# Designs tried in a protein design run: designed miniproteins, single chains, continued (5). Part 75

Each design is a single chain, and the fold is of that chain. pLDDT is the mean over its residues in the fold that is shown.

## One batch from the design tools (miniprotein)

Design m18597
Fold by ESMFold2-Fast:
Structure m18597 (fold): chain A 65 residues (1-65)
Amino acid sequence: SYIDDMAFLAYLEDFKFKGLVKEIREEDGKKHIEVEARNDKELEDAKLLEKYAKKRGWTLTIHKL
């Protein structure tokens, strides 16, 4: 849905802004994203990003620091 797409992009942009995107791989129009979480708040946000990524058919890996 539009609202899920906007949520995905907002969380992804926040992680990019913070320098917490470790890797982005793209194959056949699908993305795999690796992110880092430095604290519990970032871990919660990363899990939301993962939820929205899965709704898009994309995958996400979270590295807890």
Scores: mean pLDDT 83

Design m18598
Fold by ESMFold2-Fast:
Parts: C-alpha cells; sequence; structure tokens
Structure m18598 (fold): chain A 73 residues (1-73)
C-alpha cells in the first residue's frame, strides 16, 4: 500500500539520519543506541507489522543490523 511504502521510506530516512550522527555520540550513548536497535530488531522479528510485506520487513531488519554494525565500528 502507498501508506506502508511511505512508512518504510520515512523509517529508513530516520536510520540514515541516526547513522550520520554516530560520530557525535559518546561511548555510553552508542551502547544505548545499539541496545535500542537490537530491541527493535527483536520486536520486528517477533511481531512483524501485518501491513508490511515480508520483503519490506527484511529490508527494515537489514537496515537496523547495518546501523548496529556501524555503531560498533
Amino acid sequence: SPEAEEAVRRFLAQLDEAAAQLSSLSDEERQALIQQLQAMIAHLRANPPPRLSPAQVAELIAALEALVAQARA
């Protein structure tokens, strides 16, 4: 649906913005972000939004995992 596509695009844009700000975070803030992102991945896997396709859910999880990897670097 157009609403689901817009929601996915908006969420990905928010993750891109978070990635841009990683260098400004303290070590404590980076660890808190990693924990929050891992919690979001777990929730998305356990309770995938019914309006999103499996491909869209996989795209969101991949983007979240990429941000976790970037935050750990």
Scores: mean pLDDT 87

Design m18599
Fold by ESMFold2-Fast:
Structure m18599 (fold): chain A 85 residues (1-85)
Amino acid sequence: MKKSIYEQAKELLERARKLVDEAETAVKNGDFQKADELIEEARRVLAQLKLALDFMKKYDPSLQPFIDELEKEAEEIVERIEKLR
C-alpha cells in the first residue's frame, strides 16, 4: 500500500514525539549526550514534517484543518525540546 502524505506526516509526528520522550528519559537519567543526540534527530524529523505539511497545503486546501492540528502538535514537541535545553 502507498501511504498518503497525511499518513506520512502523522508517522513523522509520532516519531518526533517518541524521540522527545526518549530524550526526556535520558535527561532524567543524567545522560545529557544521549539527550542531545535524540533532540537533534527529533529536529530533523520535525523539518521533514514541515516539508510534508507545506506540500499538503499547496496541493489540497481541504486538508487545512488536519494540517492545523498536526502543526499544533508539532509546536508542542518543539516547546518540549526548548524546555529540555
Scores: mean pLDDT 82

Design m18600
Fold by ESMFold2-Fast:
Structure m18600 (fold): chain A 91 residues (1-91)
Amino acid sequence: EEKKKLYTEAIEKLDEIAGEAFNRVRAEVPPELQGRLMRELVSLRGEAIDKIRELAKTVKDIEELKKQLDSIINEFRRRADELVERAVAEA
């Protein structure tokens, strides 16, 4: 129950972060670069989701699961921000 809730909340948080990153790409990045960045963001989101799914299946300690989920979410946010910032700087 608790594990499923943490998993669901983590996926929702990734979707929120990805949505904001896509909005920034649409608003701040030249059209010619948008397609590439959107593909890179989709790839990063896919990797993060795969890691979350693996943790949800293997980690039984709720405190450890929460820690690992927070780490994955924070890393995804950082990498997504870096991708967008680099593209904006190169424009």
Scores: mean pLDDT 83

Design m18601
Fold by ESMFold2-Fast:
Structure m18601 (fold): chain A 73 residues (1-73)
Amino acid sequence: DDVAKISKKLFDDLDSFISSLSDSSLDDQISALEKRREELRKEAEDNPEKSIPLDAVISTLDGRIKLLKVEKS
């Protein structure tokens, strides 16, 4: 279950990244999350074997970005 191990690490890294942004402004949080999402999209394109766990993390980032944008509105 290499996919499960990769997925866990990616989600743990995501949780740490999100926590590091907790004291940032809403605009700064959105910008940082969008930048991270683009980095992960490129990683998924370059490494198709990791696309499934990367796509799951990207979907989680998309959801959080949408929620923060709704909060800003």
Scores: mean pLDDT 82

Design m18602
Fold by ESMFold2-Fast:
Structure m18602 (fold): chain A 66 residues (1-66)
Amino acid sequence: SLQQIQEEYERFLQKMEEEQERFFQKLVEEGVDPDLARDIANGARDTARAALELSTRKEIEKEKQR
């Protein structure tokens, strides 16, 4: 259903924020400069978010065709 797709989208956004912080911490623990680590983590999040938005939009269109 459209409601399930929307709820899954919101859950994944929350998970991506948590994974961004974990990725940042891992980079810092491995010796990456904190400012550089934050930039890398932000870039990875933005890329993942764009992919999620595209995927979710396609799923909504597919559900509407049912």
Scores: mean pLDDT 79

Design m18603
Fold by ESMFold2-Fast:
Structure m18603 (fold): chain A 103 residues (1-103)
Amino acid sequence: SPPLRPPTPEQLEAAKKGVDKLVEALRAAGIEVTIKSMRAFERADGSVVVGIDAEVNGVPMTIGLVVDRNGNILAASVTAIDDPEAERKVREALRAAGIPVLP
C-alpha cells in the first residue's frame, strides 16, 4: 500500500457519509450497528479507504469501505473472525442494498 496520509476535511466528510450509508443499509435489514472506531486514508485516485471496528448485533466485526469524494460506497469488505454466519448475513444485507462486497 502507498504511505498512509491523513485525510483532508473533505475526505473525512466523504468517509462519514459512506459510514452513514453503511449503517442505514444494515438498519434497513434489521441489523443493529455500533461503530467503535474508524480510520480514513487517502488513495491516489482521490477515493477514501475507511477501516471500521464495529459491533454488529453484538458480534465484533472489521468493515472496510472504499468511498468516492461524494461519500458513495464503491466497495465494502466484512470480516467476523469468530462468527462466519453473522459475517454472511451482513454481506448479504449489503449486497441487497446494492453495495458491492469484496470476496
Scores: mean pLDDT 84

Design m18604
Fold by ESMFold2-Fast:
Structure m18604 (fold): chain A 113 residues (1-113)
Amino acid sequence: SEEEILRLLEEVYKLVEEIVKLFLEKAKDEKLKKEAEKLYEEIKKLVEEAKEAVRAGDRERALELLRRIYELIRKLVELAIEANKDDPEVVKEIVEKYKEILELLDKAEELVR
């Protein structure tokens, strides 16, 4: 279902925003903040491009964009964990959100195929 795929991508984006908010509120390193902001903007762009590919029925393009979204979110999560390594409760929350993102992306990929 096209509508279901679009909803899953919206839920992924919301969880990414929550991770970025945690990252920016707690991180003290301005360089890491700028790197996270750049990754966030790129993820936002790819999610919108993936939604457009889904609406256009371009399955191959949608799958390519989903793979790129997976990789950029992984990089963002790795930075978020490193920035919060002294706060195990925050790291646990980031990991739980990441697991939820992976489940949503896997379902989106299955529905696109």
Scores: mean pLDDT 85

Design m18605
Fold by ESMFold2-Fast:
Structure m18605 (fold): chain A 68 residues (1-68)
Amino acid sequence: MKKTREEIIAEARARAAAAGLPQSVIDALVKNLEGIYEANPDLTPEELEEIADRMLAVAQRYAAEKAA
């Protein structure tokens, strides 16, 4: 099924919230994803979803390191 940019960003937000990330981190993630898409209008939905997955993994790692 073809996902829209909005759907991919909304799913990334939901996944970040489910992972227990702070609201400020969730907001930064969404803003960065929107900025990446605006800077790269030729990005496919699949490529944007891959970027979202990588950014979520980085955000989770940084949150864990900060908690230690």
Scores: mean pLDDT 77

Design m18606
Fold by ESMFold2-Fast:
Structure m18606 (fold): chain A 84 residues (1-84)
Amino acid sequence: YEEELKEMIERLGAAAEASTDPELQRLLTHAAFLIEYAYKKNPDKLKELIESLKPLVDRLLQATTVDEAREILAEIEKKINEIL
């Protein structure tokens, strides 16, 4: 699970660096920060975080517009709040 979390954060970071849109870069970076924050706040919830957030992160990485990315980020925030 730690490796899956690390992969998730690294993929978001790589996507942010590859992005030519500063707003999309900001949203991807913020998503990585929120996931890392959630893990640090409650590491006992790592499995639940991975299982809940992985499909949302996969959707975020496939997002082609800022509006789509913003909607998915809001879902990620909601899931983190539900788990913590």
Scores: mean pLDDT 81

Design m18607
Fold by ESMFold2-Fast:
Structure m18607 (fold): chain A 73 residues (1-73)
Amino acid sequence: SMEEKEQEEIFDEYVAEFARLLRLAQAGRQPSQEEIQRAQAIQDRLNALLEKHPELVPQLMARLRETAAALAA
């Protein structure tokens, strides 16, 4: 459905941004003001989705753990 596509898009966008910021931190680099604003907008979209669908939290946490583990290896 269109809702499922939007959900997957929001999840993919958030995970990609998380990985991006984590790599910057690992390299000892600070995100720019524009990158911080982008990350906040993505976080707000995710928070709005999870407010409506709290059952999605375990799936998101699993994806974030997998992404963090892959970047730490």
Scores: mean pLDDT 83

Design m18608
Fold by ESMFold2-Fast:
Structure m18608 (fold): chain A 99 residues (1-99)
Amino acid sequence: SLEERLEESYKKAVEGIENNDKELAEEGLDGILETAMEAFKKIKDKSKIPEAIGLLLRGIGSKLDTIRAIEEGDKEKALEYLEELYESAKEILKIAKED
C-alpha cells in the first residue's frame, strides 16, 4: 500500500540522517515524495487539487531543506524538515482517500 511505502521511506530517511548516510537518507526522501505524487494522481475530489498542489510544493521544499541540513551537518534541523515532508505526504494520502 502507499501507506506502507510512505512509512518504509520515512524510516530509511530517519536512519540515513541518524547514521550520517546521505545516500540512504536521500533514498528515503525520494521515496516519500514519489509516494505523495502517486497519491496525488489518485485524488478523486478535483476541488482538493489546489490544496494538494500546495502540499506537494511544500514537500519539495522540505526535501531540499533536509538535504541542505544534512550537507551542513545539522542533524536536528534535517529531522525537522523531514517531519514537514512526512506530514505533507500524509495529508496528500488522506486527500486521495476522500470522495
Scores: mean pLDDT 88

Design m18609
Fold by ESMFold2-Fast:
Structure m18609 (fold): chain A 85 residues (1-85)
Amino acid sequence: MKKTYELSGKMTGITEEQAKLVKELTEIYAKKLGGDVDLEIKVTGDVAEVSGTITAPDEKTAEEIAKNMEKRVKLLGGDADLTLK
C-alpha cells in the first residue's frame, strides 16, 4: 500500500530553467523507486517555492526522493530546504 506525504519548502540560487530540470529529474527518480511526485514550483525572483506531494511505498523511500531533490539543487550551486509531513 502506497502512502502520500506532503512536501513543502524553498529552493534558492537556481534559475527557473534549473528548477524545472530538478522537478523533471525528481519525477524520474521517484518512478524508479516505485513512487511518484506531484509538485508545483513557483519561481519569484531568486526563490523557487515548492509545494505538492510525494507518494511512495514507505516513508524511507519518500525521504530518499526529497533528499535527492535537495542534493540536485546543491549540485547546481543552489540551496534547498524541503519538509515532508
Scores: mean pLDDT 83

Design m18610
Fold by ESMFold2-Fast:
Structure m18610 (fold): chain A 66 residues (1-66)
Amino acid sequence: SEAEREAAEAEARRRAARAAGRPPGGTPEQQAVAKEIAEKLNKIGDNIDKGIEAGDLSLASLDGKG
């Protein structure tokens, strides 16, 4: 039946998501820290992009190599 197939598919998805989201031996706290670092890096990138747009930063300054 459709309900049985959907339940099996949902369970397979949950297992795949759990395996992808939880590396072996990694704590949830370590994952949260990694996520925080990624978020901070994204925010820095956004600030740089906004600085270029406002004319506060030049592409030459960011490229730094000529």
Scores: mean pLDDT 62

Design m18611
Fold by ESMFold2-Fast:
Structure m18611 (fold): chain A 69 residues (1-69)
Amino acid sequence: SDSAEVLALLGELGRLINELKKIPELAEEADRLAQEADDALKNSPSAAELKRTLTRLKEEAERLLQEAK
């Protein structure tokens, strides 16, 4: 279901954001990703649009973390 997928994406994104926060030079990016996720949760008109936004944010977080390795 969309709800299960949203919860999974939120869990994965939260984990990635916490990893990014451990890197001082990426703390601001981590805060921005967390804010965009919160904004999407409050303002997305549908579960499908929320899922698309969270997927994009997750992919961005993964890219940032990979570049930091």
Scores: mean pLDDT 85

Design m18612
Fold by ESMFold2-Fast:
Structure m18612 (fold): chain A 91 residues (1-91)
Amino acid sequence: MREEVLRLVEEMAAGLAANAEDVEKQVALREETRARLLELGLSEEQAEAAVDAAQVIGTLRLNAAEGKMSEEEAKKKIEEIRRQLEEVLEE
C-alpha cells in the first residue's frame, strides 16, 4: 500500500508539472488521484495529505526545471515531504 501511495503521488506530481497551464487537467488529476487513494483504504485526511504532497512536489520539480531552484535543493525538499507523508500514513 505505501509504495502504491507514493507511486500515485509521484504520477500526480509529474502530471501537474506537465500540465502547469491546463487548469481542467490539473483538477481532473487531483480528483482521480484522490479517488484512487481512497480505494487503497486511506482515510479522507490521508488522501488529502497525499494529494497536497503531490502538488508541492510537482511545483518543486517545475521550479528546478525552470532554474528557480537547484535540482539538489528540490530533491532534498521532496524527500522531506515524502517522509512527512509517510508519517501521516502511519497515523
Scores: mean pLDDT 82

Design m18613
Fold by ESMFold2-Fast:
Structure m18613 (fold): chain A 65 residues (1-65)
Amino acid sequence: SLEEKYQHHLENLRLAAEQALKRMTPEEILRVFEKMKPYLEKLLGKENADKLFEEVKRYIEELVS
């Protein structure tokens, strides 16, 4: 289902962000994620891709607090 695909991508991006923070700044990670956003829009639709971007951004902000 679309909901299962959304949760799967959210979990994968959170793990990727956590690993990337060991080598990259939050700003660098967000730039990479923005480049991936068009692919997520094709997979999940624009509204879900926008929501996913916002959730991952908040997660990164929380990790560096």
Scores: mean pLDDT 83

Design m18614
Fold by ESMFold2-Fast:
Structure m18614 (fold): chain A 95 residues (1-95)
Amino acid sequence: MKEELQKEIDEALKLITRGVGKIAARNHPEDKDIIEEITKLQIQYHEAVKAGDYQTALDLAQQIYALAGQLENEEFSAATQAMAQARAAKLQQLL
């Protein structure tokens, strides 16, 4: 059944998202709390997209963009905002 493979992919994506968030927080300790919140929102974003809830996914992408603007590391802020903006633009086309 394809359902077991999809579940394994979903679990791997969540694990990767959490791992990347932990590495980012360790490398940018000044932004730790914001990075942890962004990581939670990214997991919720992936769940919303998987559920076909594109409105919730769009709202989450916009929240990630706003939080990323509060990051003290300018390069990390710019990269995270660019990612969130690209996701929001794609979701807007699906609504």
Scores: mean pLDDT 80

Design m18615
Fold by ESMFold2-Fast:
Structure m18615 (fold): chain A 85 residues (1-85)
Amino acid sequence: SEQEKTRKLFEAMEKRGLLKVDKETFMEIAKELGISEETANRLFEVLDLDGDGYVYITEPGILAIKKAVGLPLSEKEQRALELAQ
């Protein structure tokens, strides 16, 4: 599912210690996870909330998506999400 693919992408980015991910790095991680280029491109467009070519893993909109796909949030991340809503 798209939710499961999104979850795997966040898990892979966090495992690498990435807080800010450009499109090139995102597409590389997606390919390693067996996600098609079309699906990865679409997911990047959704997760690039500012349209600046980057996914910011700790921004509130991204934290909301992480929570929605069942990923654990740290206490700091949970507070950041609550402050933004």
Scores: mean pLDDT 78

Design m18616
Fold by ESMFold2-Fast:
Structure m18616 (fold): chain A 83 residues (1-83)
Amino acid sequence: ETEIVREIAIESLEKLAEDAEKLGYKKVAEKLREIKELLEKKDLSAEKIKEATQKVQEAYQYLKETGDEEKAVKELEKIKEEM
């Protein structure tokens, strides 16, 4: 179960990073790929993976609604620190 949750999260993060690059949010794309790398390298519980993925989705939604890349980058950095 944890491995399936991780695979879904990694795929989701890569899609968000590609979307961010296409929209010109290069710093957000970089942070999304850093979080993806942590998901690949760290032995995190399914609960922690789901929590991080939800917070990433919320930060990205905020970015798409406001265009505030600086705040989105700060939120993604907090998520990365909590992992």
Scores: mean pLDDT 84

Design m18617
Fold by ESMFold2-Fast:
Order: C-alpha cells, then structure tokens, then sequence
Structure m18617 (fold): chain A 65 residues (1-65)
C-alpha cells in the first residue's frame, strides 16, 4: 500500500544519504533530503511509483556529487 511505498522511498533516501555523506557537503545532503521528502509525498499521493521516486533520488545524488 501507499504506507509501504512511502517507507521504501524513505529507506532508499536514507541509504543514499549514508552512501553519499563522505562525498557531499552538508548543504548538498540537506538538498538531497528535501528531494527525498518531496518524492515521498508524491508517492503517498499516488502521483508516482516508488520505483520512479527511487530513480529520481539516484539521479539527484549523482547530479549533486
């Protein structure tokens, strides 16, 4: 359900934060967290899939690094 999908996106965002913490500034990590929060809201609203949200987070982390 939507709660599981939101939780999955949140877990993925946390894993990316841990992976990229040594590579990104504090400001860049905060930006990644804001992107993750927005993606989780869109998934919770049923506007995008969890897979689309995770792909967007992966792309954002790469662009910031």
Amino acid sequence: GADEDVAEVGAHGRALHEEYAPLLSEEQLERLERIGARQAILVGEGKISAEEAKAALDAAARELA
Scores: mean pLDDT 85

Design m18618
Fold by ESMFold2-Fast:
Structure m18618 (fold): chain A 75 residues (1-75)
Amino acid sequence: MTAEEVARELAERLLTLARMTGLDPRAIATDPALFRQVTGADSFEALVAAHPLARDLSPEERREAARLLRELLLA
């Protein structure tokens, strides 16, 4: 699995949750307290690192996935 595939999968899950709960995806991306409440993680890197889909990713690929995930939520 690539960094892009991991980012897209996590973005799809968060965007779906946002639609179901009436939350703004941009608020999830930019408000650390809301991000922690929604994901249980302190950062995008922590969220990616904890996810089973990112198990086979290198540390550099995990950082790239975290960057892409944030960009997808802000789009």
Scores: mean pLDDT 82

Design m18619
Fold by ESMFold2-Fast:
Structure m18619 (fold): chain A 55 residues (1-55)
Amino acid sequence: SPEEQAVADAEAWAATQTPEQLEADIRGLRELAETLDPETRRIFEAMIAVLERRR
């Protein structure tokens, strides 16, 4: 599913980031998520959760 693919991509991305970069990425994604339609926002929220686990 698009959500599963986004989660997998987010996990790969998070592995390349420092904890400080992850905090900045999380803030940016949260701001973007607020501007999105509910379906796309759900996918972004799943990605944010991945980054939060990896920080």
Scores: mean pLDDT 82

Design m18620
Fold by ESMFold2-Fast:
Structure m18620 (fold): chain A 74 residues (1-74)
Amino acid sequence: RRPTPAELARQIATLEEVIARLEKEGLDNPEALAYARRVFAELGITPRDDMTPEQLLGIARLLVEQLRAELAAA
């Protein structure tokens, strides 16, 4: 039921890529936003359609911190 340390590390790396793309390509880049939404869906997270790019970036950062805490506790 609980993800392995290796699975947590992969999820963290993928979310860090989402953050890096949004920060480098800009919050108005539709490809970066589409990538972020796809990653969230793969993690079982369904962000609302009306969420701003800034809110999506905030969620990605929050998820990274939560997953890092889980990895440290494992």
Scores: mean pLDDT 77

Design m18621
Fold by ESMFold2-Fast:
Structure m18621 (fold): chain A 74 residues (1-74)
Amino acid sequence: MTTTTRKTVTLIHDETSGVYTVKLVTHTFDADGRPLSTSVQDVYQTTDEEEARKVVDKLVEEGVDTKLETSVSR
């Protein structure tokens, strides 16, 4: 079975805790481009913005297709 994978790295800043979470989102598509599955993995967590951004940039350099940044507060 032929599948195509697209990876997105997302940086989430929790304004309440000050924690940065780097998430890797993997979308899998079939040969016709239909979405089959989405998986989300927490790759890294830190309170240091520079360290979090370094991890995101490393993943982008290693071939992640898209980078997103989001802030969340409770």
Scores: mean pLDDT 76

Design m18622
Fold by ESMFold2-Fast:
Structure m18622 (fold): chain A 58 residues (1-58)
Amino acid sequence: DVLAQARAEAERVLAFARAHADGYGLSPEEKQKLLDRAEAEAQRLIAEGESTVARMAA
């Protein structure tokens, strides 16, 4: 399932960003920027998965 794979990858990106933000001792501002970028990437992955499913249905 393409959507399930996209969501799993999005969750992995977010988990990785959280772990690295905490591990590196980043400032709250730097941590928020890293998390914001990870959130944007997660949304992109899900949107791409949804687009792929829509194309497969055509």
Scores: mean pLDDT 79

Design m18623
Fold by ESMFold2-Fast:
Structure m18623 (fold): chain A 85 residues (1-85)
Amino acid sequence: SEAELVAALREEAKRLGIELEGDTVEEVLKSLIRQLLARGRVEEAKLLARRAIEAARLMGMEELAEKIKKAAEEVFKEFGIELEL
């Protein structure tokens, strides 16, 4: 479920010492990626985005997976990084 993905992202943020904004998977993921990129943790941000997309697909949530992909790519572009996920 989307709630399980949000919980997983919140647990990852806790592990990284990051406080998240938002309540949806998209909002929480964008918040986490922005904070990682602001700290120069580019490879961790890429891995997180790829894992979130894979998790959504494994749960049969293809529309959510595409939404996550676009949201993540948009945040990377804000930091001057052109990336295909």
Scores: mean pLDDT 82

Design m18624
Fold by ESMFold2-Fast:
Structure m18624 (fold): chain A 74 residues (1-74)
Amino acid sequence: NPDVDNRVTDGRNRIDIGNTIYDDMDDDDRPDVRMRIDGGINMMRRVDNYTTDDDRYRYGTVGITGGDNTIRVG
């Protein structure tokens, strides 16, 4: 799993994190993302589209405050 641990403070920031899920990917193969951002009001979410059962589900939401930032995951 690629772990992302970065700190971003203030300003206008754009963060794009690609997340690819396959039918045979289990929980251990899914990427873990942890990020601390100061500035603005932003939302980050992780969405898993497929499982071994071919089901779609949503995971986790993160609130970020301060500055002007844009977060996209998936």
Scores: mean pLDDT 42

Design m18625
Fold by ESMFold2-Fast:
Structure m18625 (fold): chain A 98 residues (1-98)
Amino acid sequence: MSEDTKRLFRAIAEAAEQAARYAKEGNKYEADVFLTLAEIGLAIAEQVKDELDEETVRGIERMREALDRANTYLEKGDYQKAAEAFEEAARIAREVIE
């Protein structure tokens, strides 16, 4: 994996970690901002999907599912479950970085 791709996954992890922190505080606005940053990072990672190994590609798909769940919980006002979903996305992003 390239250094640029590793930096990208680190940025996604950090954005998801910040989204989780703000969700735990009940700060929907800040959580939504960091969710958007994580989604932008994930969209960029998906553009280079063909250059990634199968395990990393599965990681990208699992991160998308986790961020989609986080967004659903955030919109419902279930901030604790939103935070757990953001933490799952961050964990997956950290695991794909060798």
Scores: mean pLDDT 88

Design m18626
Fold by ESMFold2-Fast:
Structure m18626 (fold): chain A 68 residues (1-68)
Amino acid sequence: DDKDIQLMLQLSQQAKKKAQEEAKKNGDKLLDVVAELVGDQIVVTTTLAKTKNGKTEKITKKESIPAK
């Protein structure tokens, strides 16, 4: 229980840093990174804002990582 939460927090922190670096590299704005334990998986949801030709589009990415 608590170990799963700690693992989720650790992986969430790593995913957040990775998302920030990718966003900077691609010129996108990072809006949010959420990690959630769903069953036996950690689901990382990343929300980005991409601006092209004066228009901003929100893009959501989901990735599942085995937690157990």
Scores: mean pLDDT 74

Design m18627
Fold by ESMFold2-Fast:
Structure m18627 (fold): chain A 96 residues (1-96)
Amino acid sequence: MLSEEEKENLKKAFKLLDLDEDGVITREEINIVLESSGLDPNNPEDLAKFFSQITGRELTPEQVLEILNKKDKFTLEEFIEAVKEVIEKNKPKPLK
């Protein structure tokens, strides 16, 4: 499960992305924030860098795309649940 600190970081990230302050983030708002940060919203590596910075957790391009492909719009609760599900599903500990 996500820690309380991780949940607080996600709440802060959500507010950063919620440009219209309507309590919902859209892909358009995400694209605007990425572009204003000098990143390409069509580049999965740039998406991963951006989401890793705002969440405080290292995310792969595949993980970020899985989050974004779950819904066209996210409320705060839906955003937290999507991140949690992808992190819990995609925690491979490669043992050599």
Scores: mean pLDDT 75

Design m18628
Fold by ESMFold2-Fast:
Structure m18628 (fold): chain A 63 residues (1-63)
Amino acid sequence: SEEEKKKQIEEWQLGLETGQGLAAAFEKKKKTASEEEQKVLDAAIADARAGAKEAQEKLKELQ
């Protein structure tokens, strides 16, 4: 239904914003992190960006 589609769009938009926000927060944290912590943060940043990309692709599919 149209209502279900709008709800899905809102949920994916929130997912996109969350993924982008997490990536930015982890990048900021990386500036004061040890080399070992930077490796973990790089993986977390990559995961957050992958989630944001998936959300963008889903939004394109729904529009």
Scores: mean pLDDT 85

Design m18629
Fold by ESMFold2-Fast:
Structure m18629 (fold): chain A 98 residues (1-98)
Amino acid sequence: MSEEVQRLKAELEKLYEDYLSGKISLDEFLERVKQLVDRAIETLSLEELKEFFRYVVSILNKVYEEKLKDDPEGQAKFDAFLRELHARVERAVGRYRA
């Protein structure tokens, strides 16, 4: 694992813990995850970006199962966020293939 991928994963894990402990809101958590993904797109190679994005999806699935399963408004925000996040990563992957 590259040093930058390890650093981004560590930052994501801290955000996950801060959200689970109630230190940050869902809106703040999603905004910070988006910022980390944008930074990953700018700094990581294609293969490192794929590895990091798989990890992001894993963490987001844990958030859904632990915090959002009984929250319809949170689920709607989460679904909208996932669609935007997938679109951002797909655009970035397309640029690497050009």
Scores: mean pLDDT 81

Design m18630
Fold by ESMFold2-Fast:
Structure m18630 (fold): chain A 81 residues (1-81)
Amino acid sequence: AARLRSAMERIRRLAREGRLQDALALFRRTLLELGVSEFDAEVQEGIMLLVYGVSLVAGKSEEEAREEAAELGVELLEEAA
């Protein structure tokens, strides 16, 4: 619980700092620590990237798109736990 909460906060912080790749890497590692397979972790990371891209196409800013991706990542981690 405490480690998962810390990971969620770090993912949000990295995304806010413009460090989306670091946020994605932390998200993938956290999924693997929760027992998610490497394949499923890669698929879920891809879904975060898809949300980022769709947000940009929808006219959202880079910062807003990173926030949307990070929030989905946090939601996916809550579902996996």
Scores: mean pLDDT 86

Design m18631
Fold by ESMFold2-Fast:
Structure m18631 (fold): chain A 72 residues (1-72)
Amino acid sequence: MEESQKEGVDGMLKELRQLYEQAKKEGDKETAEVAEEGLKSVEANRDDPLMASLIYMDTIQRINDLRYQKRV
């Protein structure tokens, strides 16, 4: 009900799915695995938006870390 949830958990799932598909296209297996794990964890916590948000944020941070390492 709260709009301040930024479209809620479904929005987070859409972003993670896009990241997963892009990583698969790029052949980035490590990033794809992190995105897939994040998707499963967020889906498991759909009824707890706070936990879903924390898992989503952690997953995005891990993906960014992997992307930075790929440049070195």
Scores: mean pLDDT 75

Design m18632
Fold by ESMFold2-Fast:
Structure m18632 (fold): chain A 71 residues (1-71)
Amino acid sequence: SQKDQLIALLRETKSKHPELSEYMEMMIHVIETIEDIDAAVNAVLGILHHIERFVDPEVGRQLRERVEAIA
């Protein structure tokens, strides 16, 4: 499913970038708890825009592009 692909991507990113683990866990929680996939994706994209602008621009951009491709 789209949810399984997104969770797998976020778990992979957490493993590669443990310094961002709290953000990855937050996004995984959003995907697991919000039933409407479009609403879950929009919330995740909001967190990714924050990461891209204020935390890690390169990881944030790469992850956003991969999330948009799955959604």
Scores: mean pLDDT 88

